# Designed miniproteins, single chains, continued (2): the designs that were tried, part 75

Each design is a single chain, and the fold is of that chain. pLDDT is the mean over its residues in the fold that is shown.

## One batch from the design tools (miniprotein)

Design m6607
Fold by ESMFold2-Fast:
Structure m6607 (fold): chain A 55 residues (1-55)
Amino acid sequence: MELTEEEIKELKELLDKHKGDVSQAVADFVARDPERRLPLLEKIKKLAEEYNKKR
């Protein structure tokens, strides 16, 4: 898996912080580690959308 379990928890926490605003949560998440996360942007967006649907 390209993201660690800790990064997945961080993404879920950011979705809660941004009240389900996927765009804001993803932007905040990517900004924390842009070198690693920018190449994974589309996967991160899909993952955030899936987690947001389960909230």
Scores: mean pLDDT 80

Design m6608
Fold by ESMFold2-Fast:
Structure m6608 (fold): chain A 59 residues (1-59)
Amino acid sequence: MLTPEHQAETLAAVRETAAALRESAPEVAAEIEARLADPSVSALDAAAHEVGLLAKLVT
């Protein structure tokens, strides 16, 4: 179970990655940001979704 601090840090990291991708992969950045906007999604679910999208970019 993540502490509120770790949840905030995880969400911040996911947001920073999406921001970095806006120039090179804007569609992937938009998908990450859409998942972050869903209040039913946990910080870990948002991070896992981001990792899955990044894996598709390198394969």
Scores: mean pLDDT 75

Design m6609
Fold by ESMFold2-Fast:
Structure m6609 (fold): chain A 96 residues (1-96)
Amino acid sequence: LIEEAEKHFNAGLEARERGDYETAIAHYKKSLALLDKAKDLTGQVEAVFNLGLVYEEMGNFSLSRNLYWTIVSLYGQLPLDKKTSEIVEEAKKKLE
């Protein structure tokens, strides 16, 4: 599960670097679904944040803002590790 999620996450990163946003979104969504099944909160936050970045790069600011807001609203109140907390703070900065 986690290994398959990581494979999809990395494929999403590679597609985003090439500007293949549709492929990047598909891979990040598959990664997120696997991480949700695994109950990996850190991985979920990272996948949602990268989905936000892709939509932002596509110029879809409404969707990117909604994804950053999802990170802050759902994960910002939980006792999180340092890495997850840092991603939540980055999402807050994206919102203003």
Scores: mean pLDDT 81

Design m6610
Fold by ESMFold2-Fast:
Structure m6610 (fold): chain A 121 residues (1-121)
Amino acid sequence: MDPIEELARLLLSDEKLPVSEWVDLISRVLGLSREQALAIVRRLTYLGGRFPDLDNVVAPSRANNLKLDIVPGEHTLEDLERLLATLSPELRELLEELERAVNEKDLERVVEILREIAELN
């Protein structure tokens, strides 16, 4: 299976993995730095001023719907904005589209956006 399609299916599943493992998967599959991958994970798991730490177990597909499924992180919105500043404007726009597609459970759209992100390398 295409690694991008496997990542898309994992992102839309109820799979719970440590943030560090999501960062490793996204970095490897999309060819991004760990810092850029962390920004993506934290954006997808953001809970109104709370972010999971690297050891927190999270399911990105559930983050915006079920706050109780995520252990509270120690980071603030300012920390996320600092991480997002490491992203190009193009990657940041794709990340916003990715968050929407994940929240809508749109597998085909998630695959399309992940391919576009990988193409930026």
Scores: mean pLDDT 72

Design m6611
Fold by ESMFold2-Fast:
Structure m6611 (fold): chain A 79 residues (1-79)
Amino acid sequence: NAKENALLGGLYAIQGDGTKGGIGALMGGEEALKSKNSDDGEQAASAGKTAYQAGKVMGDEVGAELGKKGYELGKKAAA
């Protein structure tokens, strides 16, 4: 479920796990795009942005990159 993956991604990012946060946001964004659900897309974009920022602050380059991809897919689904 895109919404569930995005929410879990955001939760992990807030807890400092940028990689898990980024994965959740990416999966949420992909699911939102497939379902054409703009609300799920906005949630995935928000989670991805949070994971990207957390990854940059913590030096988690993998989490930051996954968060950025989740943000981009989420914004595309929301458009």
Scores: mean pLDDT 74

Design m6612
Fold by ESMFold2-Fast:
Structure m6612 (fold): chain A 83 residues (1-83)
Amino acid sequence: MSEDEALQLGIEGYEEHLKLYPDDYVSYFDLGNYYLRLGDNEKAIEYFQKAIEILEEKLKKYPDNSILKKLLDDAKTNIEYAK
C-alpha cells in the first residue's frame, strides 16, 4: 500500500465517523491535515473552515478554553499554509 492509499483509507474512516458525529471538530481538523498531505489544498481548506466554524461556536460558550483557542489558531495557520 502506498502512503497516498493509506491516507485515503484514513480519510474514508473520518468521513464515515462524521456521518454519525457531525460536530466532531477534531475529525474535521484531521481531515484537513490528511488532504494537505495528499496535496488537495482546496479540500484541506474546506475541512479546516468547517472545524473553525464549530470551534468558534464552542468558544462562545467556553471563551477561556485554551485547548479550543489553540486548535482554532492551528486551523487558521494551516489554511494560510494551504493558500
Scores: mean pLDDT 82

Design m6613
Fold by ESMFold2-Fast:
Structure m6613 (fold): chain A 66 residues (1-66)
Amino acid sequence: MELGEKAAEAAKEGAKKLEELAKELGRPDFKVKVKAEGDNVVFEIEVLGEKRTLVVPAEQVLKAWG
């Protein structure tokens, strides 16, 4: 619940920074969206019109960071 949202917020900040960096490198087509889904963090990556979804358990994200 709260842990999933906290992990998603941290990942969302990182994704936003990565999108800005990609834009500075001339890759405005690169998009990353992050959201919390219960105990999971969902990453929706869009490149050149292709979408991919990656689901990572919040516990795994938090263990890597803590």
Scores: mean pLDDT 74

Design m6614
Fold by ESMFold2-Fast:
Structure m6614 (fold): chain A 68 residues (1-68)
Amino acid sequence: MSPTEKQFEEEAQKASPEQRELLLEAIKLIREHQKLVKEGKLTEEKEKEFQARLLALLDEYEALKAAE
């Protein structure tokens, strides 16, 4: 599943400080991606990089949830 910026903002409100930092980084990444789309600068390579980075942040978030 590909959570939206709104979903990450809602999760950040409920999260621990460490979890919130990861979710805020994900929100920043999503906003950066949206900016590239609007500017017509989004390439297939940048899309793949965005997805990989977002998934890495979500994996770290889930690991922190499991540890707490």
Scores: mean pLDDT 75

Design m6615
Fold by ESMFold2-Fast:
Structure m6615 (fold): chain A 78 residues (1-78)
Amino acid sequence: SLAEELTDEEIEKLRDYLVKNKVSQEIFDEAEKEAEKLGLDPSSPLYQRYVLLLAAKKHFEGKEIPDELKELFEKYFS
């Protein structure tokens, strides 16, 4: 899965960006609902990775992707 293919460095960069830019809790709530629909265990590290990916995807819908995240987005959302 996309969440399993992410490196720890990519996860850290994504998490840091979302926290620093104060991405809304509503976006995270929507991402968590989508992860749950996929049957992911909420206690799993994979669940947290998937939530971060979905939150980033939702946050950047129709928006310009920052240079530091372009490589990650090209790899997983192209």
Scores: mean pLDDT 74

Design m6616
Fold by ESMFold2-Fast:
Structure m6616 (fold): chain A 77 residues (1-77)
Amino acid sequence: ATVSQEELDREVAEAFLLILYALAKKSGSLTPEEVARIEKLIDEGNYKEAAQELARAAERSGDTGLAKAARQVYEML
């Protein structure tokens, strides 16, 4: 059986979160404490909470584009 549309949408949102997180980490916009929190949430499968923490970190760092993208991913999860 193929995945449902809801399952596919969730998997796509999870992939977008991981891409956004990788870009944020590479750009140096995150503190070590923010990295540790987000990675723990991802490892625990808490992608929605990870997206929220990424949005907060982006807002704190002044990365308005990343903050908007992370909030959009949060709404998809």
Scores: mean pLDDT 82

Design m6617
Fold by ESMFold2-Fast:
Structure m6617 (fold): chain A 63 residues (1-63)
Amino acid sequence: MKSKFEKAYELAKEIAKEKGVIGAEDVRQVAKESGIDVPDALYASLKAAKETGAEVTEEALAL
């Protein structure tokens, strides 16, 4: 089953691979493109960052 959260997670992984960092605007973009709320997009981004070794910015963590 592919949920909107899975789509958000895959988008966050691509951002992490390209930039090595996930910022607040990246989290908002993931939320918009996947159709989930910003807190859920932040959670997906944290999972992607942990698995890829990317950093999540302090501004993103404050969302």
Scores: mean pLDDT 81

Design m6618
Fold by ESMFold2-Fast:
Structure m6618 (fold): chain A 66 residues (1-66)
Amino acid sequence: MSLVDKVQEILLSLGLPELSPEKLSALTTYLLIASKEKNPNFKAIGDAVGLSEKNAKEIYEKFLEV
C-alpha cells in the first residue's frame, strides 16, 4: 500500500471528506515532513488542504500508528 493510499484510508476511517488527488498528495508530504519535526504545525497543515487543525492532528496520530 502506498503512503497516499494509507492517508486516504485514514480519512475514510475518520469520516472526513475525500480530498482531491493533489490535496491528498500534499497532505501525505506534509505528514512525512511533520514526522521529522519536534513541534509540527497542525494548523498550517490543515489550512493547506482545507481541514481543521484538530482533523490534521488526528490524521497525523493515525498516520504514525503503522
Scores: mean pLDDT 82

Design m6619
Fold by ESMFold2-Fast:
Formats: C-alpha cells, sequence, structure tokens
Structure m6619 (fold): chain A 74 residues (1-74)
C-alpha cells in the first residue's frame, strides 16, 4: 500500500470516528465511551502525522480534508 493510500485510509478512519464521537455526544453517551473515541481519534491523528513525515503542508491538507468530509456528513 502506498503512503498516499495509507494516508487516505487514515483520513477515512478519522472522519468515521469524529462522526461517531459527535453522535455519541448528542446521545449523551457515558464519559467512558467518549474517552475511548477521543483516544481512537488521537491515534489516527498520530498516524496521519507519521505518514506526513514532518511535511506540515501535507498534514494540514489531510486535516482539512477530514474536516470538510465531517462537515458534509453533518
Amino acid sequence: MSREERLEEAIERLVELTLEAKRAEKENAPQDVLDELDQQIRRELAEIAALAEGDSALFGRAIERAQERVKEAE
């Protein structure tokens, strides 16, 4: 799998987790559930950062893409 394919996969997982966290918040899910989702989101952000290899522009574009996809799904 290419770095670009890995990055797109991580962005997709970040979007899915962010939407799940937003839904859990709206449903007043227990704090333990919210904490687990936040932990998973942080792991995907770390993966994206690692794949960006210090390229702040690449990382920024990846985060912007994830944010726009979340916004479109809401």
Scores: mean pLDDT 83

Design m6620
Fold by ESMFold2-Fast:
Structure m6620 (fold): chain A 88 residues (1-88)
Amino acid sequence: MKKLGIVLGRAAVEAGLLPAVEEAKRYWEAQGGEVRIRVVRSPEEAARAAREMVREGADAVAAAGEREEVEAAVAAAEAEGALAFGSL
């Protein structure tokens, strides 16, 4: 996997996940990968972010946040043909 997209909803940011994800991004990029992070505020933004990431060449999309944001991002990524994961 060369390029990973990460969608973070408000609940994930409030839970302190953003600094951990940014640290993981630095580690991943040091290994020759590419990570794109997008912070979203709604299920509609989550779906749009996931679609844009896949169209920009992301092989997979990981989403964390409220259930509706995670479900929207996963469904959008899968519809574009990418691997998708949802997590808390």
Scores: mean pLDDT 80

Design m6621
Fold by ESMFold2-Fast:
Structure m6621 (fold): chain A 74 residues (1-74)
Amino acid sequence: SVEDLAKEALEELERKIEEVRRRLGDSPEAQYLVTLLRTEMQEIRELLEKGELTEEQIKEIMKHAERAVERALA
């Protein structure tokens, strides 16, 4: 279900925040990424509450998060 996909996405985004903080500490880059990931988590929650969240939206949000984190941690 979309609800199950949203739950998994939120858990993955929280894990990414923890990884960013562990590897980059309290750097400006870490602050930017944590803010980005938290904003994406909020978007997922808001769309889910409205009944407007789609699997495609979750996939696009997760792709953006993955690219941002990979770039910063490379």
Scores: mean pLDDT 87

Design m6622
Fold by ESMFold2-Fast:
Structure m6622 (fold): chain A 64 residues (1-64)
Amino acid sequence: SEELVRRAGELGRQWGLAPTPEEQQALARRFIELLREARAAGTPQEDLDRAEEAFERAYRQAAA
């Protein structure tokens, strides 16, 4: 869903901006939980893949 992709992108951006390993680990857990909840809710694999891509894209843009 668009909401899942949006939330994943926001977490990726926060990950890229995170100043400490502890904050990065917390954001990683939130992202993993987001994906687990989406899988449990029956989200298609295509939407899960898009969420992972959104996280990675936002992380790269913020970390650059």
Scores: mean pLDDT 84

Design m6623
Fold by ESMFold2-Fast:
Structure m6623 (fold): chain A 68 residues (1-68)
Amino acid sequence: SHHEEHDKTFLEILNRIRRLIYDDRASEAEVLAALDEMVAQHPEISDEEAAALKELARQLHADYLAHR
């Protein structure tokens, strides 16, 4: 369904953010830039959801730095 595919896309973007932070050791700016690029490729992701993904990306990056 549309809702099911949408949730899958959201989780896929979140998993890519995790890889950028934990595997590639990307900076917050690099992670946010990559997220903007990914969101631009997925018009099914709303502006509200994109903002939520950016907040999650910042939180994950902060957690990574705190435990590094």
Scores: mean pLDDT 80

Design m6624
Fold by ESMFold2-Fast:
Structure m6624 (fold): chain A 105 residues (1-105)
Amino acid sequence: SLLRQGQQLQQQGVQYYQQGNYRQAGDLFSQSGDYYRQSGDYRSAVLSYSAATRSYSLDLGPTSQQVADLLDRRSDVLRQLGDDDTADRTRRVAQLVRDGVPVVD
């Protein structure tokens, strides 16, 4: 199932993160978030995208395209949850990241 695949990828992401392989952790958490979103588990999707954002920030810095794209995905999922205010703020942060502004949340 999509939910089970999301859980497996999230667990693998945690293992790579603990080993300091932040790039691979970011890739796995990003994929986990996509599977959770497709399964309708928007809460787990938000958490996985947040973990991916942190992982890429540690590998690439806080103003990378990968961080901006994940903030957009997190914003989309927050809107699916009905948290429109947080979704709008997250979308603005994504734009600041693309403009090269380091935003620490």
Scores: mean pLDDT 88

Design m6625
Fold by ESMFold2-Fast:
Structure m6625 (fold): chain A 87 residues (1-87)
Amino acid sequence: MLFETEAGRLALEASVYYLSGVVLVVTDQSPESLEKAREYYRRAIELAREALRLADTLSGRVAEQARADAERILEAARRGLEEIEEL
């Protein structure tokens, strides 16, 4: 498998949703696209939180990497939501 842990897989899935939200905000700032970007950012936050919960049940460097990746995505997606709400 390309992924060593379920936490790592969820962190990657969260990053895909986050990037999808970023693309919508950058390419089309219509109300419809901003609402869709909000949905993607919320999904990224949910997946990143789940990845963090699973990483906390694990040990070692693989768990540390999954936790770091999930924390980074969670922070980025939360920031993206804040930016949309200020528009």
Scores: mean pLDDT 81

Design m6626
Fold by ESMFold2-Fast:
Structure m6626 (fold): chain A 71 residues (1-71)
Amino acid sequence: SLKEEIIDRMVAAALAGQDVPDEIAERLREAGLGAKEAGEIQREAAVRYLSERLGIPEEEARRLIDASLAE
């Protein structure tokens, strides 16, 4: 789906460079997504990025991301 394509691109960008958070925000603005949808996509991209970066299962990466995403 389009959402999965956006997540894939965000993960690729994050893996290519660790100092490009503004680039991710720019891509979400270009996609015309609302804040809630943008946040969900960022969360899924972060889970996949962390899983690939650390070599851990996505389930474990999700637990770590959820623990770090405090209000």
Scores: mean pLDDT 68

Design m6627
Fold by ESMFold2-Fast:
Structure m6627 (fold): chain A 111 residues (1-111)
Amino acid sequence: ATPYDAVLLTADAIIYYVKNNLTEITDEQVDEILAAKPSKEARAVALFYFIYVPQGLTPEELKKKMVEFLKPLLGENAEKVAQIFVDLILGSDKVPQSLVDAVRRIDAAVR
């Protein structure tokens, strides 16, 4: 397991949460994501992370670039996915607790 695997699976969890209009993601749903092959959309999010996060952009600039990058793949869901992902990177309290718990579960599984 690598930092890439953690980002990739976290991206799949966020995409799943947004696409299915969830208010909460369960451990069982996270375990299904861990068992599945990563989506093409999650691979795009992971690629964005490793290119742009090291560049030291502001949260607003990072979100804007991520929306532009993801809109062809995620359509209307791009903005919400980008917002949650940026908020997670910043350690923001705006992230739903079930997603914070999902990230912790993913991180533990890939270490």
Scores: mean pLDDT 85

Design m6628
Fold by ESMFold2-Fast:
Structure m6628 (fold): chain A 92 residues (1-92)
Amino acid sequence: SEEAARAKAEEAKLQEDRKKLAEAKTLVSEGEAMLKRYEKDVEGLKKAIETLQRGAELAEEVSKGPVKDEAEELKKRAEEAKREAERKIAEL
């Protein structure tokens, strides 16, 4: 049936979105850890911003699908951490 075909397509999409979400979570967590580790290191903070930006971009790719709530939360975390890193760089 059309419903069964659609369900299979949605399941495949969910698996891909979950994979991207997991990668985004890893990048955001790494970026947050880098921000704490490189608190007074401009180059380290810039690397943290780049890592957080990649995480946010992956989260945005899945923000319209079945994992949208987790993706939006992750994107918010990444943007907040990025703003903190940018603020720290400005003060150094």
Scores: mean pLDDT 85

Design m6629
Fold by ESMFold2-Fast:
Structure m6629 (fold): chain A 53 residues (1-53)
Amino acid sequence: ATYHYEAVVPGGQAVRKSGTIKASSEEDAKKQVSDLLTIPGYQEPQFTKFELV
């Protein structure tokens, strides 16, 4: 399945990301995106939008 996401990574300078990810489930997709957006010294990515396309 393909999911559309929008997320922000809080930190000294907030990083905003959006895109699409292919995964077998919503949980798997969120994990993949969180792993991709993890930045040393920043907080955990916060999803502002997540939907199946």
Scores: mean pLDDT 76

Design m6630
Fold by ESMFold2-Fast:
Structure m6630 (fold): chain A 112 residues (1-112)
Amino acid sequence: EIQVTQSPSSLTVEEGEKATLTAKASGNGGTIQSVAWALQRADGGTKALAVNGGDSAGDFEGRATISISGNTATLTIENVKPEDSGLYYVVVTNSDGSGARSQPTKLTVKKK
């Protein structure tokens, strides 16, 4: 059984800047094997963004990268766009097969 905490809880960046979100796993379950980030938009739509070892989806292709170190996973989104605004969730799966979903990070991208 693991818990996943995502930080920061909210982040405001300007269009064209970089946004960094960090997920940390705690508890029993081994080391992080995989992570998947998803964006929930204000209109209620959900988009898969990125998985470790896989390609970023849609408009995040080439802009989103994931790194994993032990019990920490980091999502970096470069050249952020206003449409990247929304609630970001991460699902973590550990090497023992246990998994957990984080509380969301709210990203706000200010239009230039």
Scores: mean pLDDT 74

Design m6631
Fold by ESMFold2-Fast:
Structure m6631 (fold): chain A 94 residues (1-94)
Amino acid sequence: SISERIREEVRRMLREGRPLSEILEFILEELKKLGAPEELIEKVELALRMAEAADPEALSALLRRKMEDPLGELSAEEQALAAEIEARLRALLA
């Protein structure tokens, strides 16, 4: 399946220590090459824009904070950013 192929390459990128924004950019380009539906492309583009808007270190820090304290005091904006990126990535790799 398309998701399985993308997932395997994402796993390789994760083993190489590639940042989330590079992984999302890779997923976007692969979906475009495969002629994926516009709906999927839009979802990945949104996730990529959100990841790019945040400094990679800041994004990693807020994701870690959310994982360590899911009820912690994240701003609505920070919580939405983390949840959106995670949800988009999981939906694409399911």
Scores: mean pLDDT 63

Design m6632
Fold by ESMFold2-Fast:
Structure m6632 (fold): chain A 67 residues (1-67)
Amino acid sequence: MYTLTVTIPNRTNADFLAGIAKANGYEATVEYEPQPTVTITGIESEEELAEFQRLADTLNATPLAPD
């Protein structure tokens, strides 16, 4: 199983990514200090890991809301 840890400076985007991971049955936590960091654990495939990485990259490129 894989673990993804990504920094997402926008808090709304960090919460969104964690919510998507939880909706897909994975464990996810968000640490807001010093910058929002999302940790997703229990990812079962490299394909799913790559999809979460791509989603994180998209959210970092296009913030849902200003912090």
Scores: mean pLDDT 78

Design m6633
Fold by ESMFold2-Fast:
Structure m6633 (fold): chain A 79 residues (1-79)
Amino acid sequence: SLELTEEDVKRALTEIAVSIAKLAAERGDYQEAAEFLERVLKKLGVDDPEAYRTLAELYEMAGDQEKAREWREKAESLA
């Protein structure tokens, strides 16, 4: 049988969400990509420094410097 832990599922969902956000960013939808990724990370309750760095980059590209700084600081606190 497929024996996945809650941790395994959250990790996989985080990786999928990051990939979707990056695809949206490639189309220039930076704000929507950032908001989508933030919503997923908050819903999952996952502290992932890689995902937080990606989210910060998306907010920076969207022009939201305050949110970009917030998520960079969260990523650094986990490193």
Scores: mean pLDDT 87

Design m6634
Fold by ESMFold2-Fast:
Structure m6634 (fold): chain A 64 residues (1-64)
Amino acid sequence: GPRAERLRRALENVRKALASGDPTVLRAIIHELPELIKEAESLGDTEMAEEFRRLLDEAQRRLA
């Protein structure tokens, strides 16, 4: 459905943002990822929610 398609695009955008290594971009995705995790969970997409959690951890690690 439209929500799942939007989350798929968000996942692609987060992956590209993470690959950029730009600290400003990394801070932005760290701020947005908790809401994306909640949205994936609300759709019952546990695999997408876990992938967003993994990307959040990776982004936080890159800023440390």
Scores: mean pLDDT 86

Design m6635
Fold by ESMFold2-Fast:
Structure m6635 (fold): chain A 100 residues (1-100)
Amino acid sequence: SALDKIKTLLQATQYLIDLLDDPSVSAAELRQRAEELRQMIEEVYQDPSLSPEAKEKLKEVAELVDELIALLEAGEPRETVREKALEVLEILQEMLEELE
């Protein structure tokens, strides 16, 4: 269901934030996890059961994850990357509340 797919994106985003807070995790692993999240967002976006409003929010989430990946590739501080991940988390939480 759309609800289960959004819950999975929320969990993946929370996991990425947890990894960003772990200094033992490499930049390469963070980038891989962010790219996996971006792919998951694309798969959810292709779901025909999503409302136009949900698709617009998911497009915003995809753009934020693309920015997050660019920040990781540029070697920007983890705090800056984390701010983008928190923006993603907030939008996904709002989407989840609306699907209740």
Scores: mean pLDDT 86

Design m6636
Fold by ESMFold2-Fast:
Structure m6636 (fold): chain A 85 residues (1-85)
Amino acid sequence: APMLQSIKEMVEAALHAAESGDVDRALETVEGTIKFLEKNKEYPVAKKVIELLEQAKKALESGDVDRALELLRQAIQVIDDAIKS
């Protein structure tokens, strides 16, 4: 689905920003992705991805970059599994 691919690209952008130490850009990208998903909440996958992204946002705000990277990778996996289904 085009929507799931777009969400994946947004989450991957957040992951790359966090890996490069650009926490502000990672936060902006995560917040933008959550807002996009909230408009598309009819999909069960959207709710689970939002939950993971909100946890990643909290980790980034607390300076726990390693946890944020783990949560962003989990979100990508959830999206990939939904694309394969």
Scores: mean pLDDT 84

Design m6637
Fold by ESMFold2-Fast:
Structure m6637 (fold): chain A 95 residues (1-95)
Amino acid sequence: SEELKKEADIYDYRAKIAKNTADQLEKLASEYERKADELYRKGQESTPEEAAQLFKEADELRKKAENLRTGAENVKKIADEYQKKADELKKQLEK
């Protein structure tokens, strides 16, 4: 039916958007991890006072990166559920 085709297309679209969102979150996490590594290295070569601030900033970025990766995993699961729904609707259209 035309209704089932439209519903399948909507779920395919939602799956694509969710997958793209997860990819963006993973990219941002990688950028934060890279920045944290740079700050940590700079801290190792700095004065004790400057090092303390740099290490704190590095730790905060690593925590943000971990939260982003967890978010990306959750969004990927949502994308998989949307894709599963789209595939189920498409199978109904083949009969």
Scores: mean pLDDT 90

Design m6638
Fold by ESMFold2-Fast:
Structure m6638 (fold): chain A 82 residues (1-82)
Amino acid sequence: GEEILEKAKEEIRRAIEEGDYEKARQIMEEAVEQIGRIVKETLVTVFGESEEEAEEIAAKVKESVRKRLEEFFEKEKQKVEE
């Protein structure tokens, strides 16, 4: 999951540097969904969690990741605007 987050941050930064804020937002949304799916699959397959519990945990992880990426987006956007 961490590798996906780091790659998403790099791609978001590049899109912002290019002035493509729409692309940066799409990368953010795709990364959140991809991380959520991997977390759910890992919890069910590796840790033996129920599908319902894994879904709830994945939803919380998605919320956390989205907030981190939104904060990263705003900080990087400010750097190119100033």
Scores: mean pLDDT 80

Design m6639
Fold by ESMFold2-Fast:
Structure m6639 (fold): chain A 94 residues (1-94)
Amino acid sequence: MLKELGEELTRLGEEHAADPVKQLAIGIAQAVIRALEHENKEEVYKKIEEELKKAIEELGLSEEQKKKLYELLEKLKKAKTAEEIKEILEEFLA
């Protein structure tokens, strides 16, 4: 199940390789899925937020793109299953 989801997220990453916002969205979703198995989710989420902030600054993303990525992260943090994370990501990528 998780292996198949990982393969699908890799495929989405290849499909959206030219879009840095969609690439970051896929990366956030992968990190949140890993956090579901971690005992200290809050520390993992803090690290994801720090890495996202750095990526936004390094890529020079607009305030609109930055807002969309942070809104995505907040939605993903509320998800309880890998399937919910996938559904949220697919909605963002549409």
Scores: mean pLDDT 75

Design m6640
Fold by ESMFold2-Fast:
Structure m6640 (fold): chain A 58 residues (1-58)
Amino acid sequence: LANPFAGLPREEQVRLLAALFGTIADSPVEEARAQARAVLARASPEVLAEGRALYARL
């Protein structure tokens, strides 16, 4: 998989991570959850923390 964060501004990266956390929590499809976890593993710790905080407010 290509890096999905490449070329995205920071706000878009944070929103993408929040959406991925939602997929892991709510999706009934195990393959989608596994793919979301793999994408999260490539994010920087800073952007991960911001995305997780955003998801927690949803």
Scores: mean pLDDT 74

Design m6641
Fold by ESMFold2-Fast:
Structure m6641 (fold): chain A 100 residues (1-100)
Amino acid sequence: SLLEEARRLALEAIKYAQQGKFEEAFAKVEEIERINKEANNHPEIKELLIRSIQALRGAAHAVLDEETIKKIDEWIDNSDILSEREKKIIRGSQGLGSLA
């Protein structure tokens, strides 16, 4: 199913982000975005997309990769899936930061 595929892609995106493979992680995020559009903006797929981009941004911040952070923030700003409030939350950090 599209939901199962999106779940697999989200896990791969998070894994690549944790490994510092930001280009590979970003490509998986873009795939989840395409699947979400095919699924007519399914709420569970949108949640997987949000979690994946948050993980990628957090990982980039942890290594101070400013170019990757800028690219992610530009993608967030240009997203047609995310509300303005969701974009601010993702960039502003949930729970006082990107990491515990």
Scores: mean pLDDT 80

